Designed miniproteins, single chains, continued (2). Designs and how they scored, part 79

Each design is a single chain, and the fold is of that chain. pLDDT is the mean over its residues in the fold that is shown.

## One batch from the design tools (miniprotein)

Design m6719
Fold by ESMFold2-Fast:
Structure m6719 (fold): chain A 55 residues (1-55)
Amino acid sequence: SNITAERIYEAMLQLGLDPLNDADVERFLSTFLPELDEAERRRLKAEIKELARQR
C-alpha cells in the first residue's frame, strides 16, 4: 500500500499527536484513513507503536 507506519508516525508528530497513545492513533486512522478495515488498523497501530518505542 502507499501508506506506511513510518509516514503515519511522522504525520502524527507534526499534528501534535502521541504515537504511543492508542486513542491518538485510532483518531488519526479514523480521520485520515477511514477506508482501512479492522485487520489493517490493528497492523498499522502495532507497527506505529513499535516505531515510537524504538525512537
Scores: mean pLDDT 81

Design m6720
Fold by ESMFold2-Fast:
Structure m6720 (fold): chain A 72 residues (1-72)
Amino acid sequence: LREAAERIQALLGLPVDGVLDERALKALATATGERAREVQEILREAGVYDGPIDGVGGPAVVAAARRLAERL
């Protein structure tokens, strides 16, 4: 779980401390393309995301990241 959060922070260019804060969640809401796809894969591997790997962030990805953050 912490490793998944750290990988997401690195992809977003944020400090890697294993904590997904409001800043990280806002960045995920607007994420698109390859970085969004990589985040979706990480969240799926962590067991918090069941949607498609389509490179679109938005509400589903933010909800999955919140579930990950709640388990940290």
Scores: mean pLDDT 75

Design m6721
Fold by ESMFold2-Fast:
Structure m6721 (fold): chain A 70 residues (1-70)
Amino acid sequence: IEEEIERVTEGLDPELLEKVLALIEEEGIRNTTAAKIAEELGISRPTASRLLEAALAVLTLELKKKAEEE
């Protein structure tokens, strides 16, 4: 699972990914769009879209790990 997380975050800035994860936690997944991330972090929409996809993949893998260990 750690290897899967590293794979989906490959080539992305870890600091920006953490900020995206924080935005999802504060605003909720439904209210966190690539456009909002681009505006909040001052980055391009394509980069924000990639970060959002990686953040959602990380959250999904973490939830899967928790379910399997429970």
Scores: mean pLDDT 73

Design m6722
Fold by ESMFold2-Fast:
Structure m6722 (fold): chain A 75 residues (1-75)
Amino acid sequence: SMYDISDKVVTETLFDMLRGSVVSNSLEPPESVEGKSPEEALAIILNGRRDPSIPREVQIERGREAVEYLRKVTE
């Protein structure tokens, strides 16, 4: 769905927050996340924390749910 707030702003905010947690591991950087949609960015970040073999389609689905949840909570 389309949001009132720019998805870029949402992506950057969530990416910074999640990176703050993931950076402590600093094992491997996210894959091309900077140019992706919020759900795709979250999927890539979460994949780094979870199993790297998990298909991106599955991670995107979960990332979308997380974005929708955050949207509801913040609004």
Scores: mean pLDDT 53

Design m6723
Fold by ESMFold2-Fast:
Structure m6723 (fold): chain A 74 residues (1-74)
Amino acid sequence: EELKKLAEQLKKLAESYRNMADGARDLVEEAEKNPNASPEGVERLRAGYEGLRQLADKYEELAKKVSEIYEKLQ
């Protein structure tokens, strides 16, 4: 049961990071269209997006592994 709860929590965490990454991507797209946006600012937004995307991927993979362990124990 605890492993099932952990897998669900990791999936929710991955979804939260994915939603944050999607928001960051939208900000990057808007900044790229803004002629007053600094190149450094746009690069920082892209770095933030990439970091959030990688965290989402990592937690999604961890959730999958925990879920697989839980299934094998049942």
Scores: mean pLDDT 83

Design m6724
Fold by ESMFold2-Fast:
Order: sequence, then structure tokens, then C-alpha cells
Structure m6724 (fold): chain A 81 residues (1-81)
Amino acid sequence: NVERLRELIEKLRELGDYTSADLVEKALAAIEAGDLFAAEVSLGMLRIRLGVAKLINAPEETIKLMEEAIELLDRLIAEKR
């Protein structure tokens, strides 16, 4: 699922959500470095952004990409604990 996360980062950038893409990239890099605390911080920020995106009726495609990225990152972090 690391490859799918890389695809999600690129898709978020293509949609102009560079901040969410950056947070997914930071979380993935932190997981790969074994820094689960940094990974959880980036994931937490991404979850806050998802909540705001839903509140402001952001494009459904952006919301779905964020939800998938959060699910995959949470799963990867759980596997390393």
C-alpha cells in the first residue's frame, strides 16, 4: 500500500491540495524512518483537514482521496506498533 499512498500524494497535488499531499508525504516518510510519533502528528493534522474539508463542502474526489490516505496511513502505523 506504500505505492498507493504515493499515487494518492500525486492525485492530491494534481487537484491543487498541496497541503494535504505534503502531510501524507511527511507521514509516509516518518513511517519509513520508524518515527511513529511524527507519523501520528501528520496523520492527526490530515484528519483535522478532512473534517474541515467536509464542513466546507470541498470536492468529493478530494475528500475520498484524503479518507483513503488516512485509512492506509493508520493501517501502516498499526502494523509498526
Scores: mean pLDDT 87

Design m6725
Fold by ESMFold2-Fast:
Structure m6725 (fold): chain A 85 residues (1-85)
Amino acid sequence: SLSREEMIEIMKEQGLSEETAESFYNHLLGKRKYTSPEEAFLLALLEAIAAGKTEEIYNEFLGETFPAEEVIEEFRKKAEELEKK
């Protein structure tokens, strides 16, 4: 599993500020277990990026595999939502 530092680093590489990345982690990814499909997508995306695998993302919550582009789009939408708070 990705560490807090690794998750924040990946989010910063995707264009998030450090403050937004920390807020994102604390509200969504800092939880020991996810409670929504969006949280599962974000965790799977971060792990895939860290592993250098971005073609397909497996969502454990839904038991389904999705194109990486779809997961990245959901990540951007969620990050933008948090930046407005």
Scores: mean pLDDT 58

Design m6726
Fold by ESMFold2-Fast:
Structure m6726 (fold): chain A 71 residues (1-71)
Amino acid sequence: MEELLKKARERAKKLTDEEIDAWAREQFPPGRRLRPGDEVISPASGAKLIAIGTEEDLRWVTEGELERLKK
């Protein structure tokens, strides 16, 4: 299990925010802007990723990271 998680994290390191945004954009209807609160499934790990930040500077975090930020 730990080895698979390590490999998934190494693959995730190779994905930029731009690559994740491109993948997420394909999941939504044409013309829809990506914004904070949007959810996608990571193509690298299969984990749920949630957009945070601003429409101009989106960052993708895991559900667990978002839960920690809410406390």
Scores: mean pLDDT 64

Design m6727
Fold by ESMFold2-Fast:
Structure m6727 (fold): chain A 81 residues (1-81)
Amino acid sequence: ALPSEQEQIDAAIAEVEKKYNVTFVGHTVRRLKDSNGNEYLLLSIVARDAAGNLYWLEVLVSVDENGKLVIKISEMQLVEL
């Protein structure tokens, strides 16, 4: 079975938290399709580090032919408030 949209989102958040040692704050989701009908989720994520600094980043999520998640995480950008 293919992962649900929520399972894809949850996996992407977990990989971001693990990769950068940050805590999830919030996200937006955009659903994309290419000309061949391949589906992607583009997440814009806000996360906080242990010092309380806020960062934003993007994650591109797709599912391969075996039903496995492919998660591509951008570099973090510091949010100045």
Scores: mean pLDDT 85

Design m6728
Fold by ESMFold2-Fast:
Structure m6728 (fold): chain A 87 residues (1-87)
Amino acid sequence: MEMEELRRRVEEEAERLAEEALAQYRAEHADLTEEELTERFQREAREAAETFGNELARIAVGKPLREALLAVARALLEKKLEAELKA
């Protein structure tokens, strides 16, 4: 399979996962405003990055909610792809 095709598929899937994650996060916190959601997400991401050394959480820190979820989804898919290619 062509590497460019694999990267395109990863990006398409990352966008889908990010949209699903965003919808789920909003549904879980339906009582919060968009600003409160972003602040809560960033607080959770910083805590996960600092306390647990979570590399995916570090990627999310400082980004708007949608961009953070997209970046995390992309990194997660790339990690899965690398594991599958090596296994």
Scores: mean pLDDT 76

Design m6729
Fold by ESMFold2-Fast:
Structure m6729 (fold): chain A 67 residues (1-67)
Amino acid sequence: PTVKLTLEDGSEITVEVNSEEEARKVIDFAKEIGAKKIEVTADDGSVKEFTGDEFEKALEYIFELLK
């Protein structure tokens, strides 16, 4: 799965995630930098958007995709 972070200035950072450890690091980084939005794209092309306090739900969803 692919994780896209949208920053306050509208800049985007896209990271490919292949493990639960990588997922945790990406979500922790998003919280640290104050990202406003996270978009998770599954390998089938489906996209889920998470904002604000939903970052833990983004992590949970990525774990489901990595099973």
Scores: mean pLDDT 81

Design m6730
Fold by ESMFold2-Fast:
Structure m6730 (fold): chain A 80 residues (1-80)
Amino acid sequence: NLAEFEARVAEIRAEARKLAAEKGLSPEVTDFLLAGLDTTAARELALARRHRYSPAQIAQIVETLRESARHMIDVAAATQ
């Protein structure tokens, strides 16, 4: 379900924003990083629609996006 994918991405965004705030990232930096996540998620959603991904494939993409978002915030916090 592609609507489920979008709901999961919204959860990932909320988690990433909370983590960024906890690590002291500015709202401007946080918004920039989340825009990158949104761009990646939009590309993945387009591929899922085009190729009719299975629920298992969608779940794998969601987990990859979650890991990528967390890593992105961690790297940004470490490189300030």
Scores: mean pLDDT 82

Design m6731
Fold by ESMFold2-Fast:
Parts: C-alpha cells; sequence; structure tokens
Structure m6731 (fold): chain A 83 residues (1-83)
C-alpha cells in the first residue's frame, strides 16, 4: 500500500514537473497568457495531489519535492499574470 501511494506521488510529481516545464517553454516562445496559465494551473493541481499521496506514503523527501514544485508554479503564475 505505501509503495503504491509513493508511486502515485511520483507519477503526479512527474506530471506537475512536465506541465511546469511546458509553461516555461511557452513563456520563452511568447505564447498567449491563457496557454501558459493552463499549464501552470495543471502543474499546481498535480503538485497538490503529489503532496497528498507523498504525505499518505510517509515520504518526507517527496513531500518537500512536491511542495517546491508547487511553490515554483505559484510564483510563475503570479509573474505571468503581471505580463
Amino acid sequence: EKEELKKKAEEYLKKAVDHLNRAGELIRQGAPEEEILKHLDTAIEYARKAIEYAKKAGDQELVNEAETILALAEIMKVEVEKM
């Protein structure tokens, strides 16, 4: 059970990172704000799910990683909304 929860946390974290990286690429390309925000909002959702499953798994390293990705996505969203 704990191993399955850890795998779910890792899967959600990977999805969060993938969407965060896509948002960064879109920013560099000068893409529309709406497209960038879609990926940032998705990254935030997946990061929150990763935190939830990491906490259930008792994996503090995964919690810290997911919280870092959440913070980065939230900061990037604030910066994009000021563009």
Scores: mean pLDDT 88

Design m6732
Fold by ESMFold2-Fast:
Structure m6732 (fold): chain A 84 residues (1-84)
Amino acid sequence: VIEKLEKRLNSKDPKERINAAYQLKELAKRGATEKVVPLLKKATSDKNPETRYLAVEGLIVAGKVDEAKELAKKSKDPRLQEFA
């Protein structure tokens, strides 16, 4: 499951990347935090703003609040400033 989500995050299709970030966030809610955190960190740098937003939310859910705030601030994305 995790390997498929990693491939989807590398898709040229932004819809696939958005869906992958959403699924990673849902896995973080269910306690799969250590397995999904590296992929969520990668997704915070995605070209698509929805993918970045879901990734930051996922990191917060995973308990990586300080890392999520720093990545959100670094992105300069207005939608992510609420997390910074």
Scores: mean pLDDT 77

Design m6733
Fold by ESMFold2-Fast:
Structure m6733 (fold): chain A 65 residues (1-65)
Amino acid sequence: MEKRREEARRIAKWLEDKGIIKKVEERDGELIVYVSIENQKDVQLVSAASILFSETGVGRIVEVD
Protein backbone atom coordinates (compact mmCIF):
# COMPACT_ATOMS: atom_id res chain seq x y z
CA MET A 1 0.00 0.00 0.00
CA GLU A 2 2.75 2.51 0.84
CA LYS A 3 4.54 1.70 -2.43
CA ARG A 4 1.34 2.51 -4.31
CA ARG A 5 1.00 5.79 -2.42
CA GLU A 6 4.57 6.75 -3.34
CA GLU A 7 3.86 5.90 -6.99
CA ALA A 8 0.69 8.00 -6.90
CA ARG A 9 2.66 10.92 -5.41
CA ARG A 10 5.28 10.61 -8.14
CA ILE A 11 2.66 10.59 -10.90
CA ALA A 12 0.76 13.51 -9.32
CA LYS A 13 3.96 15.56 -9.03
CA TRP A 14 4.83 14.82 -12.66
CA LEU A 15 1.39 16.00 -13.78
CA GLU A 16 1.66 19.16 -11.65
CA ASP A 17 5.11 19.93 -13.08
CA LYS A 18 3.70 19.61 -16.62
CA GLY A 19 0.83 21.97 -15.78
CA ILE A 20 -1.84 19.36 -16.36
CA ILE A 21 -3.24 19.68 -12.83
CA LYS A 22 -3.89 22.78 -10.73
CA LYS A 23 -2.98 21.30 -7.35
CA VAL A 24 -2.55 18.14 -5.31
CA GLU A 25 -3.58 17.43 -1.75
CA GLU A 26 -3.52 14.29 0.41
CA ARG A 27 -6.54 13.40 2.52
CA ASP A 28 -7.31 10.21 4.43
CA GLY A 29 -4.48 8.40 2.66
CA GLU A 30 -5.65 9.36 -0.83
CA LEU A 31 -4.09 11.77 -3.30
CA ILE A 32 -6.64 14.25 -4.63
CA VAL A 33 -5.65 15.99 -7.85
CA TYR A 34 -7.53 19.03 -9.14
CA VAL A 35 -7.79 19.66 -12.87
CA SER A 36 -9.26 22.53 -14.85
CA ILE A 37 -12.14 22.07 -17.28
CA GLU A 38 -9.73 23.03 -20.08
CA ASN A 39 -7.87 19.75 -19.54
CA GLN A 40 -10.84 17.37 -19.49
CA LYS A 41 -10.48 16.61 -23.21
CA ASP A 42 -6.69 16.31 -22.97
CA VAL A 43 -5.31 12.89 -23.92
CA GLN A 44 -2.67 13.25 -21.21
CA LEU A 45 -5.37 13.75 -18.56
CA VAL A 46 -7.20 10.58 -19.67
CA SER A 47 -3.95 8.62 -19.57
CA ALA A 48 -3.04 10.05 -16.15
CA ALA A 49 -6.44 9.14 -14.72
CA SER A 50 -6.08 5.58 -16.02
CA ILE A 51 -2.61 5.25 -14.48
CA LEU A 52 -3.64 6.69 -11.10
CA PHE A 53 -6.74 4.53 -10.70
CA SER A 54 -5.69 1.25 -12.35
CA GLU A 55 -2.02 1.15 -11.32
CA THR A 56 -2.12 2.66 -7.81
CA GLY A 57 -5.71 2.43 -6.61
CA VAL A 58 -5.11 5.36 -4.23
CA GLY A 59 -5.58 8.44 -6.43
CA ARG A 60 -8.64 10.55 -7.18
CA ILE A 61 -9.16 13.24 -9.80
CA VAL A 62 -11.51 16.15 -9.14
CA GLU A 63 -12.67 18.50 -11.88
CA VAL A 64 -12.67 22.25 -11.12
CA ASP A 65 -13.51 25.30 -13.23
Scores: mean pLDDT 62

Design m6734
Fold by ESMFold2-Fast:
Order: sequence, then structure tokens, then C-alpha cells
Structure m6734 (fold): chain A 67 residues (1-67)
Amino acid sequence: MEEIFKKQVKEAKELLRKTSEEDEELYEQAKKMFEIAYERASKWNSEKEAEDMAAIAAALFVQNLKS
């Protein structure tokens, strides 16, 4: 289970990095989603866990808009 989560976090961060280079407007929207997800996750998780979960949520948001 931990290996799958680590892979998802790595892939999410890579997608967000690529988005910041290719589409600035989409990246700004992804940052807003990250902030919302971080605020929610931080109520139940450590700062590090909340950041990782927020990165996954922001990446999923980007994927859904590109679909």
C-alpha cells in the first residue's frame, strides 16, 4: 500500500511540474485546488501527508480537465 501511495505522489508532482511549464492558467487553477485540498486534509493529517494528498487532488483536477 505505501508503494502505491508514493508512486501516486511522485506522478502527481511530476504532472503539476509539467503543467506549470505547458499551461500557466491550468496550473493556477490546480494551485487553487491544491489549497482547498490541503485545508481539508490538514484537519485529519500531518502537514506532510496533507501536502501529498493535496498534490494528488490537484493532479486529478488537471487530468479531469484534459479528458
Scores: mean pLDDT 80

Design m6735
Fold by ESMFold2-Fast:
Structure m6735 (fold): chain A 85 residues (1-85)
Amino acid sequence: MSEEEVRELAREVAELLAEGLARKALGEDISELAARLREKTAELAEGLKELPEEVAEEILNEAFKLAAERLAELLREAGLEPPEI
C-alpha cells in the first residue's frame, strides 16, 4: 500500500470514528458503521506496518486530530456540546 493510500485510509477511519461516536452520543444504531470502522481500521493497521515509524506516527496524529475536530463539528450540528477528552 502506498503512503498516500494509507493517509486516505487514516482519514476514512477518522471520519468513521467521529461519526460513530456522534451517532452513539445521539442514541442512534451504529452497528453498520461499527462494522465499516472495524474493516477500515484493519486495513489501516496493515498499511501502517509497511511505513517508516516516523511517517506512521505522523499519519496517526493527523487522524486523531481530524477525528476530534469532526466529532465536535457533528455534535454542534446536532445541537449538542462536544464531549471533553
Scores: mean pLDDT 80

Design m6736
Fold by ESMFold2-Fast:
Structure m6736 (fold): chain A 65 residues (1-65)
Amino acid sequence: MIDEAKEKVIEAVREAKQTLSREEAARFGLSLFSEISQYLSKKGIKITPEEVDELLRELARVLRE
């Protein structure tokens, strides 16, 4: 579930960076992750700080190249 959510965010940011600036794509990805995180929280699933850190590292990697 959380891994699937992270993959969707990364994929969406990769697509977004084709038309948006790096900063805009980053904000979009974080906004989407926040939305998904709230949805998962309503289902009783909590995202750990470690999982957030992994996502941020992968986002930085995708945004750089």
Scores: mean pLDDT 75

Design m6737
Fold by ESMFold2-Fast:
Structure m6737 (fold): chain A 95 residues (1-95)
Amino acid sequence: SKLDYWLNLLRTVYSVYIDDDIANQIVEVSKEQGLSDQQTFLLLFTYGVIRSVLSPEKAKELFNQMLERLRSGESAEDVADKAMEETQKLIKEQL
């Protein structure tokens, strides 16, 4: 499937993993918001990176914020940028 292709690409090229349940939720919300395949992949990639560098608890918190922002009508690009900015801020605070 398209999702299987994206998850394999994320794993093999970017070394990021996404839980199937989380990946399915991102795809579902992306379809609800009328997002393109490129935008859906951007969100999957963004969460994959977040999950690779943050604790599961903090990654889940940012994931919930991403979904809330998407449902409020923010662009996929703005949601991804804000999530990555918050991720980098959290990493710096842990150092």
Scores: mean pLDDT 85

Design m6738
Fold by ESMFold2-Fast:
Structure m6738 (fold): chain A 78 residues (1-78)
Amino acid sequence: SGKALMALESARRRAKENGLPDLAKQLEEAIRHVKEKDYDAALKALEKARTLAKENGDEGTALLVDQAIRAVEAEKAA
């Protein structure tokens, strides 16, 4: 749980720094769902966040979102 939340918080911080409010909102929803242990809903929010990061050409945020997806998938599999 700590690893997924850390990756998500890093991605949200970068989205806010880059002025991407829709991306930050999807990351906030993913954080909420992870805290609720609703990993399927978290992954749906992360898929939307990944699309938004790519559309904005923000490779750094897209990489952080991919790290968050892997961490959430690992928690779901445990």
Scores: mean pLDDT 84

Design m6739
Fold by ESMFold2-Fast:
Structure m6739 (fold): chain A 92 residues (1-92)
Amino acid sequence: MITLTDEQYKFLELVTGIKRKTITREELVDALAGYFDLKPESLEEREKAILEFLQRLLGTKEPPNLDDLEDVQKFLDALKERYPEIRKALEE
């Protein structure tokens, strides 16, 4: 079992509002779309919008894998650098 760091857990709770360590992909995508005010009409469009948003944020050629904790850490670090309010929420 891969144990999330306290920071990764706080980030997932912050963006999803879910206090469980197990999150479905659909719940994660919907919560991220709501948190970043992405207004797609369907779940498929929400997932696409989230992946495109994260790809632009990271500057990568491939979209991140939301099931990979290393990719989760990469966009968390990028979010902390670009959005000081996220850094403050995770450090306090």
Scores: mean pLDDT 64

Design m6740
Fold by ESMFold2-Fast:
Structure m6740 (fold): chain A 80 residues (1-80)
Amino acid sequence: SAARKAAELARRAVEAIERGDYEAAAEALIEASLAAGDTHVPTEEDRRAVEELIREDPEAVRAALEGAAELAEAKAKEAE
């Protein structure tokens, strides 16, 4: 379930990047990492850093998130 939620949030981030909404994309990506088991509480600085990474190369980030979504879906099926 957590892995499936991470996959859905990653896809949401991809859609936000397509819209040019990099703030929403950064928020979705951080929520995806938390859903995947990250226990570190993200700071405002972390959100800004993620947003800047997306703005620098949105195409590369989008491709990476699509791959991450596929891996998360595979893990969701394997975790039984």
Scores: mean pLDDT 75

Design m6741
Fold by ESMFold2-Fast:
Structure m6741 (fold): chain A 55 residues (1-55)
Amino acid sequence: SRADLAAEIRRLLRELGWSEADAQAIVDGLLAHFSDEDIAETRRGLAELVAERAA
């Protein structure tokens, strides 16, 4: 669901070093201006970025 995508994006942003407030603001902007397809693509890109940074 859209809410599940939002929660996952927020978690991924936090893992990339964004603060809770900044991650929430980014998610709010995505939900306000982008389609479900664009949001799902954003989640995939963030997940790939997190995986690439595996130390």
Scores: mean pLDDT 82

Design m6742
Fold by ESMFold2-Fast:
Structure m6742 (fold): chain A 68 residues (1-68)
Amino acid sequence: MPSLAEKLFESFKKLAEQLLKSHSKELVARILRALTRKEVADLRAAGVPEEEIQEFERRVEEFIKELE
């Protein structure tokens, strides 16, 4: 079964793919970092386990490195 982190990352990846059609990879990376910071804060406030939050952050950071 896909984890919460995996499901959130898949949604993020689809958003990034749409943004990349009209924006530079540098701008998309900046947008994704800002959205990731907000999502992480919201997940922590909601009491999501740190393991899930760290997995989500890791997947997004790996994806952003591919863009840069």
Scores: mean pLDDT 82

Design m6743
Fold by ESMFold2-Fast:
Structure m6743 (fold): chain A 67 residues (1-67)
Amino acid sequence: SELDLLKRILAAELAELGVPVDLSRLSDAQFLALLARVSEASKIPDPEEKARAIREAALAFLAEHGV
């Protein structure tokens, strides 16, 4: 599905930030919630702060869902 492709794309982007993860383990609803958190963090104008915020948001979300 389109969501499965997006899960693979986001997983690759997160791996570049040092968060290697298989997002296929998330439900579609969980994945959309993760996308929302990452999207909010991505609005930060400073590139270094943005990368840190995305990494922290992703790590917190994944810990909540046992991934």
Scores: mean pLDDT 83

Design m6744
Fold by ESMFold2-Fast:
Structure m6744 (fold): chain A 92 residues (1-92)
Amino acid sequence: MQELVDRLNELALEWAEFVRRGLGISESVENPEPVVIDASKLKNPEELRYALELAEADVILGRSRIEIVNLKEEFIPVLQEKVEELERALAR
């Protein structure tokens, strides 16, 4: 499970650097505060997708790392789908 979260963060930061360069954002962010998603507060796996989309802005603007706590097995497919989406976006 942590391996998927780590992979998500690697891809999200690479995507954020790509977007930042396109927008002309050159500000250095040292020791960015992580964005914490508490899966125990989510009603269903679709809410995790929405939470990840909101966290994307913090990764792009602040280079924040995404941390997911209380992750349930039912949410793993949403994480894997997001990883696959980012891999496809970065492949082209």
Scores: mean pLDDT 77

Design m6745
Fold by ESMFold2-Fast:
Structure m6745 (fold): chain A 91 residues (1-91)
Amino acid sequence: IKVKVTRIAEDGSEETFEYEAKTAEEAKRLLEYSILAAAILGDDLKITIESPSKETAKELAKYVKELGEELGYKVSVEHSGNTVTVTLKRK
């Protein structure tokens, strides 16, 4: 499972991190830390998840959406095969 996280600061500056997780549980932990860090910093997020399983991609997208909404983000999700892109906006 490949996870790409782009943090977008209020001034529009971007920082991108790439991770590879072996399990959905590991991916959830990496996503949780990334989302919590962004929430603390006040950053927007663009998360791209690439999974060999479409079901795993959907599970991870749902997890990110639920966590993001709980933290006050507006969340949009786009699915493309085994890739899901989740956008989280603090506005």
Scores: mean pLDDT 77

Design m6746
Fold by ESMFold2-Fast:
Structure m6746 (fold): chain A 66 residues (1-66)
Amino acid sequence: SALAAAEELQRVSEETGAEITVDFSRDGDRVRATLTVRHPDPEKQREAEKRATPAARALAEAQTRS
C-alpha cells in the first residue's frame, strides 16, 4: 500500500540519517517516481538509496492505481 511504502521510506531516512526526496511525474497514464538520496557520506547515501528504491517504486505504483 501507499502508506506502507511511505512508512518504509521514512524508516530508511531515520535509520541512515539520509535526506530522501521522492518526486512524482506523470508519463501518460503512469506515475513515475524519481528518488533523490542525499547524505554527506557517499557510502551511507548508497546504502539508503539501495534500501529506499523498492519502496519508492511501490509508492509510484500505488499512486497509479489510486
Scores: mean pLDDT 78

Design m6747
Fold by ESMFold2-Fast:
Formats: structure tokens, sequence, C-alpha cells
Structure m6747 (fold): chain A 77 residues (1-77)
């Protein structure tokens, strides 16, 4: 599920592994560019609030799966 992928990606991102985090998001059906952006945000130490703001911006750009994954990460970190 997107939520499970979000948890795995959060764990990888918090460990600094951006490529692995992006891979988990892509496996959940996220666009590669959005997956990379969310993976970078997590690895850069984004707070839950910042991740929720990112999810809102992603949804407003038309990437519903990306928004769902970013929100799941916000709940996991």
Amino acid sequence: SVEEAGRKAAEAGLAGNRDLAAKYFQEAGMDPGIAEAVANAVADGATPEQLRDLAEAIRNSGHEKGAEAARAVAEAV
C-alpha cells in the first residue's frame, strides 16, 4: 500500500538513503520526480508539518499518489 511504502521510504530517508526511499515511493506508484522530491525532503530532515505542506503542494499539482505518500511519511516520522 502507499502507506506501507511511505513507512519504508521514511525509514530509508531518515537513514540518509535517498535512492532507496525514492525507489519505495515509485513501487507505490508515485511519479519518479515526485518520489525523488519527497525522498530528499525526508533525508534533509523535514518535519511532519513541512511534509504535510509538501503533500498539499503535490496534491495541488495533480499528483494524488504523491500527496498520499508524503502525508503517510508525515505520520511515520
Scores: mean pLDDT 78

Design m6748
Fold by ESMFold2-Fast:
Structure m6748 (fold): chain A 88 residues (1-88)
Amino acid sequence: MSKEELIKKALDLLKKARDYAKQGNLKKAEKLYDKAKKLIKEAFKGDLEAEITLGVADLVLGTYKAVGKEQEGLLKALDILIEFLESK
């Protein structure tokens, strides 16, 4: 799969995850978020900006989950990754 194909597929997964998260289907949303992260890691292997962005998204999600705000945290994490990919 080309880098462009990986980015497009990751964006599609993240946007679907955002829709599921907005519906309160956090299990499906997080599954798609995890799949999108794998594609981003493959597309941007060795890219420090991508590594930092993935780390920030995971930190935001983890912090919000720890305080019982999983839906809000997941939506924020998804938006971080969507904005990163749309800037490329």
Scores: mean pLDDT 89

Design m6749
Fold by ESMFold2-Fast:
Structure m6749 (fold): chain A 98 residues (1-98)
Amino acid sequence: AMEEKRKKRIELVKKFNEAVDAGDYKTAAELLKELKPFMYKAADQMAFWANDPELGEKIKKTIDGMIKAAEAGDLDTFRKLNEELDKLEKELVDRINA
């Protein structure tokens, strides 16, 4: 069950990266919107286990910002937000393991 969800997310992420590399920001935004429910669920579950709902909300806001940047074709903002997402996800994992 978890492995199947992971594979689906990996496939969607791969398609998203291919769309971004092709300059197809409309497709990239659509793929991010499809990924959003999975990313939100993961953020909520991890934030619950970490007992850090504020960090979960920051992750969600970062995801929303990435979608908006992709829809606007703003790659610089998108890349900055993607780096921030990685930092926030790492912080959340570190709190769960603490």
Scores: mean pLDDT 78

Design m6750
Fold by ESMFold2-Fast:
Structure m6750 (fold): chain A 79 residues (1-79)
Amino acid sequence: MEEILAALSPEQRELVLELKAAIEAGDEQKALELARQLVESLRPQAEAEGLEITLSDDELAQQVVAQLKAALEQEKAAK
């Protein structure tokens, strides 16, 4: 995931930061809305990496939220 962040545009990185803030606030619905915008930007990259995307945008957004939520828990554990 760190490699993906390094490859993101500044605009995509801002979306990730806003998504992290929404997850930290416990606002899962807002996080899903932000994740949908991020998914639209990242779908071509995921497909290029050999991930055959048969899932809907909503299912992909849920996966993004879950992955980022796990990453935030790792950051909290490091404190």
Scores: mean pLDDT 71

Design m6751
Fold by ESMFold2-Fast:
Order: structure tokens, then sequence, then C-alpha cells
Structure m6751 (fold): chain A 80 residues (1-80)
């Protein structure tokens, strides 16, 4: 039980680290106005539309990070 819970927490922490890395990379691309790299699969060649797509992606990544952090906290509380 405890070992399986600890393994799940480690998996979630690994996912959190990956999400934090992706968020940081995307924020740097947006800061540098590198919209082609921030939204490479946008059908629009318009930088403004690519910026909107990139910000939407950033929002989704941040929501996923918050979810992972909440799950880690909940599981760590169960370990007592």
Amino acid sequence: ERKRLEEKIEELKKNREELERLIKELEELLKNKDYDKAAPYSESSDPERKEVVAHSTLGLLKAALDFEEEQIKRLEEQLK
C-alpha cells in the first residue's frame, strides 16, 4: 500500500517537473515573441493568432501543473 502510493507520488512529481520545464520554455518563447516556435502547428501565419494559440496552450499547461500539484499534496497527506 505505502510503497505503491510512494511510487505514484514519484510518477506525479516527474510529470510536474516535465510540465514546469514545458511552461518555462513556452514562457521564454512568448517573452522573445518567437510565435512560430510557440505555436508551430497553428494553421494561421498571423503572429497575433499564433500568440493566442500559444497563450491558450500555456493556460492548459498551467492548469495541468496545478492538478498534478494538488494530487501530489493529497497523496502525501495520505502517507502520514
Scores: mean pLDDT 77

Design m6752
Fold by ESMFold2-Fast:
Structure m6752 (fold): chain A 74 residues (1-74)
Amino acid sequence: SPMDELLKEIEKILQEMHELIKKLPAEDASKFMAQIKALMAQIQQAVKNQDLAALQRQAEQLKALLAEIKKKLA
């Protein structure tokens, strides 16, 4: 289903974020982890509501956050 495909994409993004966050200073890692936790709560709510549009918005926010993490490591 479109939701299952999007959840697989989200899982891949989260795995990459987890690996990159290990390379950051503790203060930066803590701030990004807090943002990821907030987005994960929103993702869980979107899945519970079967709200594909909300899940798509959360996936885009995760991609943007991943880009910020990559920029911090550059």
Scores: mean pLDDT 88

Design m6753
Fold by ESMFold2-Fast:
Structure m6753 (fold): chain A 77 residues (1-77)
Amino acid sequence: SAAQIDQWIARVSAALAKRGVPQAEIDRFAALVREAFRLALEGRNDDALALLEDLIKNLPEPIQRYALVLKQMILLS
């Protein structure tokens, strides 16, 4: 549900902030996660996965780990 993804984003954002990730990068990550989830809900799973792959390629390890978790969630949907 949207509420569950928002709660997950909030927890991940808090963890990234504690590790010194800039707020602008955290905000970008949150926006891209919401967009990927929206695409998956519309049945556009290939577009959602492409967005997450681009995100994983270009982000530092802590963010990459959370993006991989979301990718698995979409693949299992």
Scores: mean pLDDT 75

Design m6754
Fold by ESMFold2-Fast:
Structure m6754 (fold): chain A 88 residues (1-88)
Amino acid sequence: DLVAQAEQLRRDAELAIARAREELARARAAGAPESELARLERQLRLNELVLRGADRVLEAARAGDLAAVAEAREELLKELEALSAEAA
């Protein structure tokens, strides 16, 4: 069930965002180096991209549009690749 899979991806992404925000807040409070803060901020952006991608996949899956599901997944992968390139 594509809808159930997309809903699970969305829930996992929401949990990951919550954890990433907590980790970033703790690191800032502890006076972590700029390099560590930048890494954690990239991790948060990655999880936010996954959540947006999951929302698009879920919308397409609920509509039963397999082509739109494939397009949404491809868009998410490209966004994740672009974010990874920023870290290099």
Scores: mean pLDDT 82

